# Designed miniproteins, single chains, continued (5): the designs that were tried, part 7

Each design is a single chain, and the fold is of that chain. pLDDT is the mean over its residues in the fold that is shown.

## One batch from the design tools (miniprotein)

Design m16211
Fold by ESMFold2-Fast:
Structure m16211 (fold): chain A 85 residues (1-85)
Amino acid sequence: SVLEEQARQGLRAVATLAEKIPEFKDEAEKLRTLAEQPENLVEGVRYAAEVARKIAEKAKEMDPVLGTAARDLAEQLEKIAAQLE
């Protein structure tokens, strides 16, 4: 579905942001794996939203543009998670 593809793209987008911050390397790898597992998509989207929130918090003082992008992705993924339930 379009919603499932949006969810998968969202996971990959958060993984890309996480890859820019060394402390989120493990989270980035997990997100890449979850994006390829359709059976875990709801859990994957929720996890991606949580990681995006953490990236936004860490980036807010160092890179406000990255922080804003991560916050916007978190909000979009939270809405997608609600729709997938």
Scores: mean pLDDT 83

Design m16212
Fold by ESMFold2-Fast:
Structure m16212 (fold): chain A 66 residues (1-66)
Amino acid sequence: NDLLNQAKQLADQGKKLIEEAKKTKNPIQATGLALKGIGLQVDARLLALKAGLSKEEADKIAGLTP
């Protein structure tokens, strides 16, 4: 549904920002990108939970598995 699609989009954007941070030579810029990426993954998890997924499923969708 739309909530799951939004969660997946936020998770994909978060992953891209974290990957960009790993390629960034400037440590301050890299840290900013990584924190923003993690924030998007957390938001994706919240949307997945709101869509009715279990905690385990939401963590998996968001890329926040233990």
Scores: mean pLDDT 83

Design m16213
Fold by ESMFold2-Fast:
Parts: sequence; structure tokens; C-alpha cells
Structure m16213 (fold): chain A 76 residues (1-76)
Amino acid sequence: SARDRVLEATKLQLRWVGEVQDIVLRLQRGELSADQAVAQIQALTDDFVARLRALGMDDLAQRLRDQADEIIAEIQ
């Protein structure tokens, strides 16, 4: 159902946010360079965007990409 797709998409969003936060935390600790953090966020976002598009959540997938681009701009 549409409700079930929204719930699944919400779970994917929460997981993406958590994994991006982990990358940023490693960057802040000096465990990753800025270039490494950017590359990891891009790869992670590509995976989650593909998963959201597979659910038919194209607008949400684009919003996730846009949020990733904003975070990357702050790192660079």
C-alpha cells in the first residue's frame, strides 16, 4: 500500500541520516580526509537513492541527493 511504501522510505531515510552522521563524525575525529568523507557520502547516497527509486519514491530520492550535495558543499 502507499502507507507501507511511505513507512519503508522513512526507515531508509533514517538509516541514511545515521550513516552520514557516522561519516561526518569520523571526519571530525580526523579518521577521514575531506575527500574520503565526500566520496563515502556520494557512494552511500547513490545506494539509498537507487533503493528509494526502486520503491517508486523518485521525489524523495531527489531530496536525499540534494541534502547530500548540501552536506558535501559544507565539507568542501
Scores: mean pLDDT 90

Design m16214
Fold by ESMFold2-Fast:
Structure m16214 (fold): chain A 104 residues (1-104)
Amino acid sequence: SNLEEMIRLVEEARLVLEGALEALRAGELSLADVRAIAEGVIVTLERIVELAKKEGLEEVVKLAEEAIELARRLLEETDRERIAELLEELIELYEKILELLKKK
């Protein structure tokens, strides 16, 4: 179902972002790695927006579009502290999306 696909995409992307934040804090994440992660996150978020629109989930659409804007900022950011802040904000938005999808 569209709901099951969205939940899977959100859970997978959240784990990638959490791993990226840990690697960044450990000094193990390059700027090229950050760009690749941001590009992948944008693709999955655009898919979530399309599925959420089909299901009439307006709040999920809004949060996913906010997350796309943060991921686009991440593509251009070079400061490690700002990258960490953007990753943390993205993780928080993904957690909010997941709660709405699971109705926790």
Scores: mean pLDDT 88

Design m16215
Fold by ESMFold2-Fast:
Structure m16215 (fold): chain A 91 residues (1-91)
Amino acid sequence: SELEKVKELMEKIQEYLIEAGKTGDWDAAYEKIIKLIEEADIPEEVKKILIEAMKVLRDYLEGKISKEEAAEKLKKLGEELKKKLEELKKE
């Protein structure tokens, strides 16, 4: 199902983010995660949300936005993702 594909993708993204958090190698993690999302066989709306979340994380790590701004943007994107996943669950 599409929902299972999204869950598998999110688990892989989480693994890359955990590794980046330990090593500090955020640039390499970012590139791998974006490519993984773009190549995934999932709905385009879900890809858009995940890519936007990665851009927010990158902007925060590059010092372009505050921690508070990043947290607010990620919270909103997380709510959008949750709504899309619930829609996939009902199909």
Scores: mean pLDDT 83

Design m16216
Fold by ESMFold2-Fast:
Structure m16216 (fold): chain A 86 residues (1-86)
Amino acid sequence: SEREALVAGLEAQIAAARELAAEAIALDPSLRERAEAALAALVAALRQVAAAVAAGASIDEIRPLAERAQAAADELVALYREAKAR
């Protein structure tokens, strides 16, 4: 079902984000607080998207939630790149 696919996709994204945050922290422990904050923001945003989709929200209502999730993901990727460049 669409709901099962969404939940599986959400869990996979959260798992990937946790791994990326853990790698960033392992490469540069000084980034721990920033990486944990970025991970928490991404998890919260992804769960908001999942909840809105499950509630039957319109594409126009979902779009800003998806944009917030993307911004949080971009921040986590940027932190990982910063850690790798040091």
Scores: mean pLDDT 82

Design m16217
Fold by ESMFold2-Fast:
Structure m16217 (fold): chain A 85 residues (1-85)
Amino acid sequence: MQELLNTAGVARLMAEEAEYIADKSKDPELKERAMNLAQRAREIAEKLVAAAEGNLSEEDGKKAQEETKKLRDELIQLEQEYAAL
């Protein structure tokens, strides 16, 4: 339970960071990628909360955690590209 809630918190922070990049970027392609990442991160945060509350299977909860790791890698790349501008 707590692990899922902690991961949901991380996903929410990733969404906020991606939203910041989307707001501040002047590159329309980077802005679109950041907005898409933010939306996916928010959806995953909701799934992780649902899993923590017992409203999703353990398998679906694990998939949501794996997706969070993938989003983190994508966010790191996006942050690097934004910093290079």
Scores: mean pLDDT 83

Design m16218
Fold by ESMFold2-Fast:
Structure m16218 (fold): chain A 78 residues (1-78)
Amino acid sequence: MLATATEVVELDREVSDELAEEIIRAAAEAARREGATGVNVSVEGNKVTITVQGPTAEIAERAARAAAEAVRKVFEES
């Protein structure tokens, strides 16, 4: 059975629609790079919720953390 991990990133201000698209793309790419088989990213105000699926709990957790780091990096560079 696939393992699931969830990370929530709270940002200092609300995310614009354009930035949300970039955040979603970056998070999904980072998660897949770590071996995630499924990625869901939702942006609501200043809150980004990342849910990833992987073949093991270790991979899912690592992928979720990588995605959260990618979100923070994109936000800091915006």
Scores: mean pLDDT 83

Design m16219
Fold by ESMFold2-Fast:
Structure m16219 (fold): chain A 100 residues (1-100)
Amino acid sequence: MEEAKEYLKKAISYLKEALQAVEAGDTERAIENLEKAIEYLRKALQLTKDNPELREVLSEAILAVEEAIAGLRKGLPRDQVIASLKEALEFVEKALELLE
């Protein structure tokens, strides 16, 4: 459980760095941080196999991050990418609350 919490905290850190990079117009740095966020989210997902609610929330977070990466690669408006990243952050924060 503690290891899953640490992975989620790392994912939040990378998502926040990606959000700052998007706001600064640094697409390459944003994608790099988002890919690292997905790695930690997937590691947390593997540790939470016995909690279906937590797995659902983490799967939604991963999907939102993947949508943000796709949006950045397609050149979608910054506001749409930022919205996807904020949604991903909300899902990860909810996952942390479920691990209380």
Scores: mean pLDDT 86

Design m16220
Fold by ESMFold2-Fast:
Structure m16220 (fold): chain A 73 residues (1-73)
Amino acid sequence: PSTLPRSEEEREQVRKRAEELQRAVEEPEAAAKLLLEIFKEMGKSKEEILEYAEKLEENGDTELAEHIKKLVE
């Protein structure tokens, strides 16, 4: 798992990429799978991925967040 904290700039970059993938795919389930692969390549821990999913829920993307949580499990 990652030991160093991520900057706000890096977190915003991940969010923008997730939004772009959502627009390209137009399907929350497929977007969640792609996003999870990106997180794995970045070395994100399960807890960091779940925290991001909670942020998505706060932003109103509850369906995408639910798919991410299921895939992490």
Scores: mean pLDDT 72

Design m16221
Fold by ESMFold2-Fast:
Order: structure tokens, then sequence, then C-alpha cells
Structure m16221 (fold): chain A 84 residues (1-84)
């Protein structure tokens, strides 16, 4: 159902927001990587806002693509942190 699809996408957006919060906390503790992490957080925040806007419009296909893009950036952020 559309309600189930919307709920699952919203749950993924919440999870992305939690990961961005962790990146912001790491940036506060590690000045050497701060600017790079904060740049990634800003890009993730923009995608989260776009995904929420698509969800409000009922455009689930574009919301899903935007969530997928945000999850890719979060994965890149995790890889960056793990490589440091």
Amino acid sequence: SSVRRETLLLARVIAIGGEAWVFRRLAERHPEIRDKLLSMVREVDKLVQQALDYLRQGNLDQAQRTVDEAEKLVAQGRDFIASF
C-alpha cells in the first residue's frame, strides 16, 4: 500500500538523520576531519529535505531515489571515517 511505502521511506529518512547526527558529533571531536564531515552532512541534510518534500507531494518514486542517494552519501561518509 502507499501508506506502507511512505512509512518505510520515512523510517529510512529518520535513520539517515541519525547517521548525519553521528557525523556531526564526530566532526566536533576531530577538527582535522571536521570540514569534510560537515560538508557531507550539509549535502545529506539537503537530500533529506528534498525527500521529505517529495513525500509531502505523494511522489514516492522520487522520494525513494532521493533516499537512495542520501544513503549512498552516508555510506561514503562511513567509509571515509573508517579509512581515517
Scores: mean pLDDT 89

Design m16222
Fold by ESMFold2-Fast:
Parts: structure tokens; sequence; C-alpha cells
Structure m16222 (fold): chain A 72 residues (1-72)
């Protein structure tokens, strides 16, 4: 989803920058329906957290998510 991809990139980049790492150019493909705002937020937070924990930038990465599995 276009809006979900935009939200994930904006939020993940902001959170990652605060942690001293970079997250950018992420693309999300949702299967089973459109991605919810809550699922997009969770993905952004997970990406920023992973980058911060590994100390490695995450860029130009594609993710496939199940819309139902992403939002318990």
Amino acid sequence: DEEATKKVNEKAAELAKKAGVKVSNISITAHGGPLSDAAADAIAESLARTAAETGEDITDTHFNVDSKAAAP
C-alpha cells in the first residue's frame, strides 16, 4: 500500500536517526488486504529497533507482510 509504505519510511527513518542509525527506501507489499496504521507503525518500530540493536543501516529493502499476521 502506497500510504503504508510512506508512513513506514517516515517513522522508521525518524526513530532510526534518533538511535544513530539509518533506515531508508523501504518498500512494503501487503498480502491479504491493505495494511493498517497500527501494523505500519509496528513495522517501522521493528525496523528502527533492529537497525539500532545491530548497529547497521537498513536501506533499499523489500518486505512482504501478511496483513492479518502483521496486526494481532
Scores: mean pLDDT 74

Design m16223
Fold by ESMFold2-Fast:
Structure m16223 (fold): chain A 81 residues (1-81)
Amino acid sequence: SEAAIEEARRLRERAASYQGLAKESEAAADEYERLAQQDPENREKYLALAEVGRKSAAEMQAKADALAAEAERILAETRAA
């Protein structure tokens, strides 16, 4: 149905948004790891912030993957009907 195709499209759009957030969190973590190497006095602080960024990226990626999988299931059902 047209409604199912539109729902899958919205899920894919949301998945792309979470993918973008995951990339931003990874970039921030990379920057904190770089700062940790340049500032030994604050190394532990920057590495902790990098780990928070990596965890956030993993969570956002998992959300993106789940939404993309849901969109694919809806599209597969639409093609089978």
Scores: mean pLDDT 91

Design m16224
Fold by ESMFold2-Fast:
Structure m16224 (fold): chain A 73 residues (1-73)
Amino acid sequence: VEELVAEADKLEKQGDEAARQGNLDEAIALYEKAASLYTKAAAIHFEAGDTESARELVARAQALKAKVEELKA
């Protein structure tokens, strides 16, 4: 599960870099992939009974979805 979070963090950073360079379509795709990985990690934590970690990862996924909506506007 730590590997999923690490991959999501890497994709989020790549998305931030793409957004800074004006590559909005690439940034959106990277953020959506990162959000998906955070959601998968959250589901694993939730099933393990770690509700606090699951909620944190869901919040991170929602933040990335908000970034995607901002870039589409």
Scores: mean pLDDT 81

Design m16225
Fold by ESMFold2-Fast:
Structure m16225 (fold): chain A 82 residues (1-82)
Amino acid sequence: SMAEAERKKRREKARELLEKAYEYYRKAQELIAKDPEDEANREEARELVAKAEELFKEAAEVASEEEVAELMRELVLKEPPK
């Protein structure tokens, strides 16, 4: 149906945005792990987290809150709801 096609399209778009956001989070974690007390590393990590948060906001605009929550569980938790 058209409704299913639109839902899958929105979900795929949101998944791409969330995957990119998690890549930024991973880079931020690597910087912090390298030297947790380095202010320069903390600043870079903060910028990466900010970029990830922008992508999360874009995903929320493309898909419903429920769809985003499901995708986050699939990509991060890989398990049923908490």
Scores: mean pLDDT 75

Design m16226
Fold by ESMFold2-Fast:
Structure m16226 (fold): chain A 106 residues (1-106)
Amino acid sequence: AEELLRRGGEETARGGRKAMRGAAESGGRKGGISSAAAGISGSGGYAAGYVGGRAGKGKEAAEGLRYSGEAAEAAALKAGGEAGRRGAEEARRGGERGARLAEEAA
């Protein structure tokens, strides 16, 4: 159960890193800021998964992971361009996958 929550956080963080790369590829100040925001959101998902596992709160962890994916998606979309859009899709998918793993752990 705890391992599934940890893996959920890892999937959300992976999506956040892809969003970060997509935003950075868009370039400029918006790309840089959006890249940082996407990375932070993905890291938050990892932390939520790990803490949820320790507390036995799979449902709450799942909500946090989904939210982190959505936040990383929004950040990548602000960068614009196709790279930002692709990164946003990966962030959303990562958060959804992470949430499902956390729900399975509950």
Scores: mean pLDDT 68

Design m16227
Fold by ESMFold2-Fast:
Structure m16227 (fold): chain A 94 residues (1-94)
Amino acid sequence: MDEDAVLEKVKAILDETVREALDPSVPEDRQVKLVRTAFGYVLDVARELSPEKAKELLEYAIEAAERLTQSPNPKIQEVAREFLEELRKELEKL
């Protein structure tokens, strides 16, 4: 696996997910699904990466989740806080 190419792709998915999840024109159900799908994928990918690349991805995802906790939507805030906790737990294992 080309870890740098995978890392770039996942970071791009996170950036797009944050943009759509903070866009009030996007339906709430779609925002929640996008956040759950993207951060679930991050956690899966981080487990397959080397510790160095996993750390970089998890730190990037933590920053993305922190931005989502600033959403005016309480459901997005809650989902973001749940993933922030899981991302921090995975980072502690490294």
Scores: mean pLDDT 86

Design m16228
Fold by ESMFold2-Fast:
Structure m16228 (fold): chain A 72 residues (1-72)
Amino acid sequence: PVADLAEEIVRTAEYARENGASDEEIIELIANGIKMAAMLFGEEAAREAARLAQERMPEYADLIRRAVERVE
């Protein structure tokens, strides 16, 4: 479901940041996750999940937005 995908995006960003990942590395990880989600659940579901993740975690919103731009 979209909510589970959004939670996974947030957790990925938080975990990567906590382990010293750069903004660029976090963007790449999220972009790869979005691509996989789009393949499994469709582009609309993946895009909605990314949008929901941005709303839930404003601190990472810019990084998630930039990851979405790389997938498009």
Scores: mean pLDDT 82

Design m16229
Fold by ESMFold2-Fast:
Structure m16229 (fold): chain A 55 residues (1-55)
Amino acid sequence: MKVIINVNGVKIETEVESIEIEGKKVTLDRGFKVELPLDVKSIKIEGDVVTIELE
């Protein structure tokens, strides 16, 4: 699936098999974890595309 992260006008796009979001923590494929710089404002899932908006 495609994941799109929008933060302060910057768009980051990547391909992943799985994504888990817990607060500011994002876990991608095989347990790779990253911390988001801002809080999640909204998450939209349309087909195989996940769009995350940060505040």
Scores: mean pLDDT 74

Design m16230
Fold by ESMFold2-Fast:
Structure m16230 (fold): chain A 96 residues (1-96)
Amino acid sequence: ASKLPELEKLAKSGSFVSPIAQAILNAYKHKDNKSLWAAYASAAVLLAVALEIEEPPLSEEQKELLREIAKKVLTAGTDGDKAIEETTPLLKKLAE
């Protein structure tokens, strides 16, 4: 089943992961345009890095989840469906 509805729910949840879920969703909306996908995916990766260094400090488990989210966005390349499939479960776990 598609992970897109779960990602949309996370983006609207108002939790601390909502901004990064929204950034990934914005990238996915542009998946058919490689240049726009690359730009929005880069923004999502930078937001994940910013959240890791934000005060108050995150747990080591939360930092590792943010690193994996950034890695999955980066390594998906132009495969927006793969990015959604791999990042949505990590975002759900981070939101717990």
Scores: mean pLDDT 77

Design m16231
Fold by ESMFold2-Fast:
Structure m16231 (fold): chain A 71 residues (1-71)
Amino acid sequence: SARREEALAAARRYAERFERFYSELAAEGGLGPVRVEAEATDETVTFRITSSLGEGVTTLPAEVALALSER
């Protein structure tokens, strides 16, 4: 689906930016790198955040991810 492809592309761009931001914060705290992965369906985008301290998961509507892609 074109919508899923757009949502996934947007999610990957935001995952890269979030990973960079959190990795910089973690490095200042001596915690090592942070990884952010993105997965998309036609309806949702899921972000998985992994660090030495553990793993977190956040899910957003695809509409929100697409709206953010315009910024």
Scores: mean pLDDT 70

Design m16232
Fold by ESMFold2-Fast:
Structure m16232 (fold): chain A 82 residues (1-82)
Amino acid sequence: MDLSELLEELKTLSKKVSPETVASIISENTKVPVSVKSAEAALTTLGDAISELSIKKKLSPEEAEDLLKNTLKSIVSKLKSL
């Protein structure tokens, strides 16, 4: 599954749960405290959390994309299990 497919799946699943639940799952998977004001903001919040981790770990853009993809797979799996 490519990155675009994972992003669309996250967007769809985030609309089915509370913003607080999405924020909790993102925070647990990224170790970055986050807040989500709406389902549509969930994707932006995840992107910001991955960006912060990438800066902290001094990752290349390619490594940051891999981190985002792996984190998305984990979050999507957790949301599907709810």
Scores: mean pLDDT 72

Design m16233
Fold by ESMFold2-Fast:
Structure m16233 (fold): chain A 95 residues (1-95)
Amino acid sequence: MKLYTVETGGTEEENEKAAEQAVKIIDTLPDDSHVLIASNLWGEDREPTIPALEKAKKNAPKSKNVVATTMPAAVAASLLPEGSVVISFTLPDPS
């Protein structure tokens, strides 16, 4: 399974940029690819990433099998077929 991590700062503009990055990654995949869009954070910590997740799903190419989930990416990824791609939104590490 391929795992991609995309950072967002959680603001509207940062979520739009993160979603665009995720869509570009999905566009490079073969048609009929299975793609999970999720957050790598749990509970309330993932809420800032949800708008990026929803925007990426909405703008993803229709030639791919794209699913968005509010489950932790690691848990949801374990349920996907072999060869599936996971795109996980995260916040920057606190400096």
Scores: mean pLDDT 73

Design m16234
Fold by ESMFold2-Fast:
Structure m16234 (fold): chain A 65 residues (1-65)
Amino acid sequence: SYDDLVRELNLGQEAEDAGRYEDALRHYERALELARGLGPEEQREPLVAALEEQIAYMRRQIAAR
């Protein structure tokens, strides 16, 4: 649901702000899965793109140690 998406986004942001990048990545990946199930496409595509960038950023933080 949209409420589940918002919850995962909030948990991801809280984890990111705490420097827990592995936890943030997990929540953002779950948010991405939920976002891919949303319609309409015009609202979904910007959100999916933003989540993909957040996930890439989290992965870079993890890889950087």
Scores: mean pLDDT 83

Design m16235
Fold by ESMFold2-Fast:
Structure m16235 (fold): chain A 72 residues (1-72)
Amino acid sequence: SLLDAKKRDFLGALKAYLDATGERDSITKEEAIELGQALYPDIPREELEKFVDELADEDGRITKEQIDAFLA
């Protein structure tokens, strides 16, 4: 898919976003989808939502630990 080609780049962007905030160890699914749409406007929202759902923990948040697990 289009997202598969950019998956690691998107994961890196999410991690950089978390690092830049300094005060947070997680972001919401909607924040991640919004970032993805801004960076990759040609990727369907449905693909971003599916990937973000796979990244999110049980509380619906994306953590550095989840990002690192997907990069492994």
Scores: mean pLDDT 78

Design m16236
Fold by ESMFold2-Fast:
Structure m16236 (fold): chain A 76 residues (1-76)
Amino acid sequence: GMKKLIEELTRGVAEALGLSEEDAELIAEAVLAKFFGSEEEYKELLEELKAREGAEEILEALEVVIQLVEQLLKDS
């Protein structure tokens, strides 16, 4: 399903950027909230990501995954 695809995609991007599995899981949650959850849930997760060590790389991974998911949804 879409959730598993986003989780696997996020894991690949996070690994390529040297991020932890915990960071990858949180990024995947934020991506899912952005496309399938509430604006409030996404905002809360985004603030949590910004507060983490390595936030610059985490936010880069988030942006890449969001762009990939947007393309996937357009092609569907």
Scores: mean pLDDT 83

Design m16237
Fold by ESMFold2-Fast:
Structure m16237 (fold): chain A 91 residues (1-91)
Amino acid sequence: EEQEKEFEEIFEKVRAKVDELMDKAGLSPEDRKKLYEAFDQAEKLAREKLKNTSLEEAIQEFGRYVIEKLKDNEKLVKVVLEAFREVRHHH
């Protein structure tokens, strides 16, 4: 489906941007692991959401879930928010 392909593309762009920002911020291996775990879980949730909703809604849930999982780590939250901001220029 078209929406699944667009989600995949956006997900890849967000992950690439997060990797770039993590390298610049010098995040520890533990922080990187925590962020990747949040991304993996959020991807599964967003893909289920995408079956019954718009691409925009699925992406919003993806971002919201990641932020909620990382809310106790301000540094990780900032990295994720910045990555989403830059990727969302696509819209």
Scores: mean pLDDT 77

Design m16238
Fold by ESMFold2-Fast:
Structure m16238 (fold): chain A 100 residues (1-100)
Amino acid sequence: GTKETLELLKKAIEALEKGKEEEAVKALNEAAKLIPSVSQKDQPKALDLLDKALSKAKSKEVLEAIKKALMALLKASEDKEVILRAIGLILRVIGKLLDM
């Protein structure tokens, strides 16, 4: 559900802040599986958390996990603004991967 997904995304951000990349990847992958259960109203909150995670991402594994979660949001969303934001963040992930 929405609450569990947002808590996993927050856990991923805290793990990234502490340099615990494996914990962050695990939390992001678990969140990606639950993203289809996030209410349409709360999808912008998930995007905000993924944007924060992306700003802290330094490894290919973390960037790939964020991309998977963003792609799940893109597939689950019916909101044009959420869809466009997800696409923009996916392009930023691709840009960061190309700079590695």
Scores: mean pLDDT 89

Design m16239
Fold by ESMFold2-Fast:
Structure m16239 (fold): chain A 84 residues (1-84)
Amino acid sequence: MEEEIEKRLEEARKRYQDAVKNGSPEEAKIARLEYMIEVAKARLDLEKQKAEESTPEEAVYHQKRIKVLEDSIKKLEAEREKLK
C-alpha cells in the first residue's frame, strides 16, 4: 500500500513540474490542482483501507480523516472546474 501511494505521489509531482517547465501558465495551474487532487485521493484510499482493518475505536479516527479528505477533494475539484 505505502509503496503504491508513494509512486502515485511521485508521478503526480513530476507531471506538475513538467507542466511548470514546458507548459503554459494555464497548464501549470491545472496540473497543480490535478497534483493536489491526486495527493488527497491517495491519502483517502489509505485512510479507507485502514478504517476497514481497524478496531471500532481506531475506525472513528480514520472516518474523521476520510471526511476531511473528501471535503478537500471537493474544494480542489471545484477550483479545477472554474478553469474550464
Scores: mean pLDDT 78

Design m16240
Fold by ESMFold2-Fast:
Structure m16240 (fold): chain A 88 residues (1-88)
Amino acid sequence: SELERLILTQGVGRAAMILGETGDEKKSVQFRNDVNNALKNKDYQFMLQQLEQSARHAQQNIAMGHTSYQPNLAQLQRHIAQLRAILA
């Protein structure tokens, strides 16, 4: 669905990019693959966990002064809220 595509793009795709920026491209690829598999299996609970992990990573970077993560965090929080509503 469009929502699943937006979640992947704004949550997982952004998290994979952030991990790549830290020099851990192998982990970013694995993270993307894990969430793509969860999407195929409709494992939204696992997807929620991955998006929440990405949000925590963004929050930690903001706390360290990397304010460029603020738009990423805002988008992740919106998609986490939407996914939580689906799971409720």
Scores: mean pLDDT 66

Design m16241
Fold by ESMFold2-Fast:
Structure m16241 (fold): chain A 96 residues (1-96)
Amino acid sequence: SEEQDAIRNGDSEGIKRHHLRVLAERLIESIKKGSSKEELLKQIDSFENAALTLNVPKEEVKRLSEEIIKEAKKNGLPEIAKYIEEKAKKVIEKLE
């Protein structure tokens, strides 16, 4: 697998990106399923905190955050979209 290949080759950045992508995919799935606002905010905080703690490249954080924002807007959740936009901006500023 790509994850096993990254581990084998010592690609710690690949492993970090994969972990953040999994969190983003779970959050998008929760949005699609109509999870509670409280649960969505908790998952957003987890995603943004993981991005900062793992020091993931800012362009990857931007890309994944934009995907989540798009899905939130598509599902009629503008407050969730705004929360992600505000959190992602603060995290990205710290990664520069």
Scores: mean pLDDT 80

Design m16242
Fold by ESMFold2-Fast:
Structure m16242 (fold): chain A 109 residues (1-109)
Amino acid sequence: SALLQQGLALIDQEDIAGFVALLDQLVAQKNYDAAFELLMAAMEHPDIGVQLWAALQAEEIIQSLEDEEKKKSFLEELIEKLEELMKRSDPLTQRVLQSMKDHAEELLK
């Protein structure tokens, strides 16, 4: 969607406030697909705080989903992204990401 492209451009420009505002708009519209895609992209950001914030927001969106198949799909994608982040993270960040991954795996079962 056009909103997804706008969000990716905001990440590229390091406009974090604009990104958060766009995410809030998508969630308010229940456009969880676009919101989740934006958060997966935000987890590629070089700032650890942005990565962790994005992961927590992705988990919140997943918990708000009523569609069980979409919930499973998002959980699988989140778990995969968390594993990728852990490979390049410091030990303290890895512990936080592992906790998020463990919780996501519990929700998937």
Scores: mean pLDDT 82

Design m16243
Fold by ESMFold2-Fast:
Order: sequence, then structure tokens, then C-alpha cells
Structure m16243 (fold): chain A 71 residues (1-71)
Amino acid sequence: MSEKEKEAERLGVQAVLAIAEGRPEEVRRLVEKAVSLGVISKEGLESIRDYALEQGQEEAAEAVEEAIRRL
């Protein structure tokens, strides 16, 4: 895998952990970074959003929705 692909996976894992910890500001930072790197798909962001909603983290889900709109 390329360094960008490894960074995308790392950011995805960190975003999932931030959702589980109730840290919506960190989720916003991580998904915005992933979008800026151009390595995350709409489907990938939708999966993170759905996980945030499952965990009751509405602010985190909103942050991911904003990132989807920036694609």
C-alpha cells in the first residue's frame, strides 16, 4: 500500500475511536484531513457516518456529512 493509503486507514481507525469516545471535534479534524488527502471515498465517509449514528454521536455524524459535501 502507498503511504497515502496507510494514512487513510490510520485516520479511519482514529475517527472510529473518536466516535466511540464521544469526541466530535476530533472526528471533524480526522475526516477533514482524510478528504484533504484525497484518499477517502464517499462510501467510506458514509460508513463512518453510519457508525456515528449507531453510537448516538449526532455531532460526529454531522461532521462526517459536512466532509461528504466537500468531496
Scores: mean pLDDT 79

Design m16244
Fold by ESMFold2-Fast:
Structure m16244 (fold): chain A 110 residues (1-110)
Amino acid sequence: SFKLPESIRQLVSQATGLRLLAIGHRLDGDWEGEADAYARLSETLRALAEEAKKAGMSQQFVDELARTAELFAQLSEKVRAGDREGAAALEKEAQESLKKANDISNKEKA
């Protein structure tokens, strides 16, 4: 089967929307909205990791999604604390983790 389950597709769509929402709040100077969006993104990525595991996706992919979720949770805390330097470092790590998860998924699709 070359199709992802509907639950996974919905969570991917939700995660994408939350990432864009966080960026929108940042551009508006709404640090509380940005932090809340990253916290929700973290929860969505944890749910995505659980659904990926149930769907029989690799443990490597599941673990990298869980790591990405933790990085966005930490990013939310730094934004809420007004630590923009710490937030920037965590955003870079979260982006690198997302790229790694995507690369793992692409390799596993053949």
Scores: mean pLDDT 85

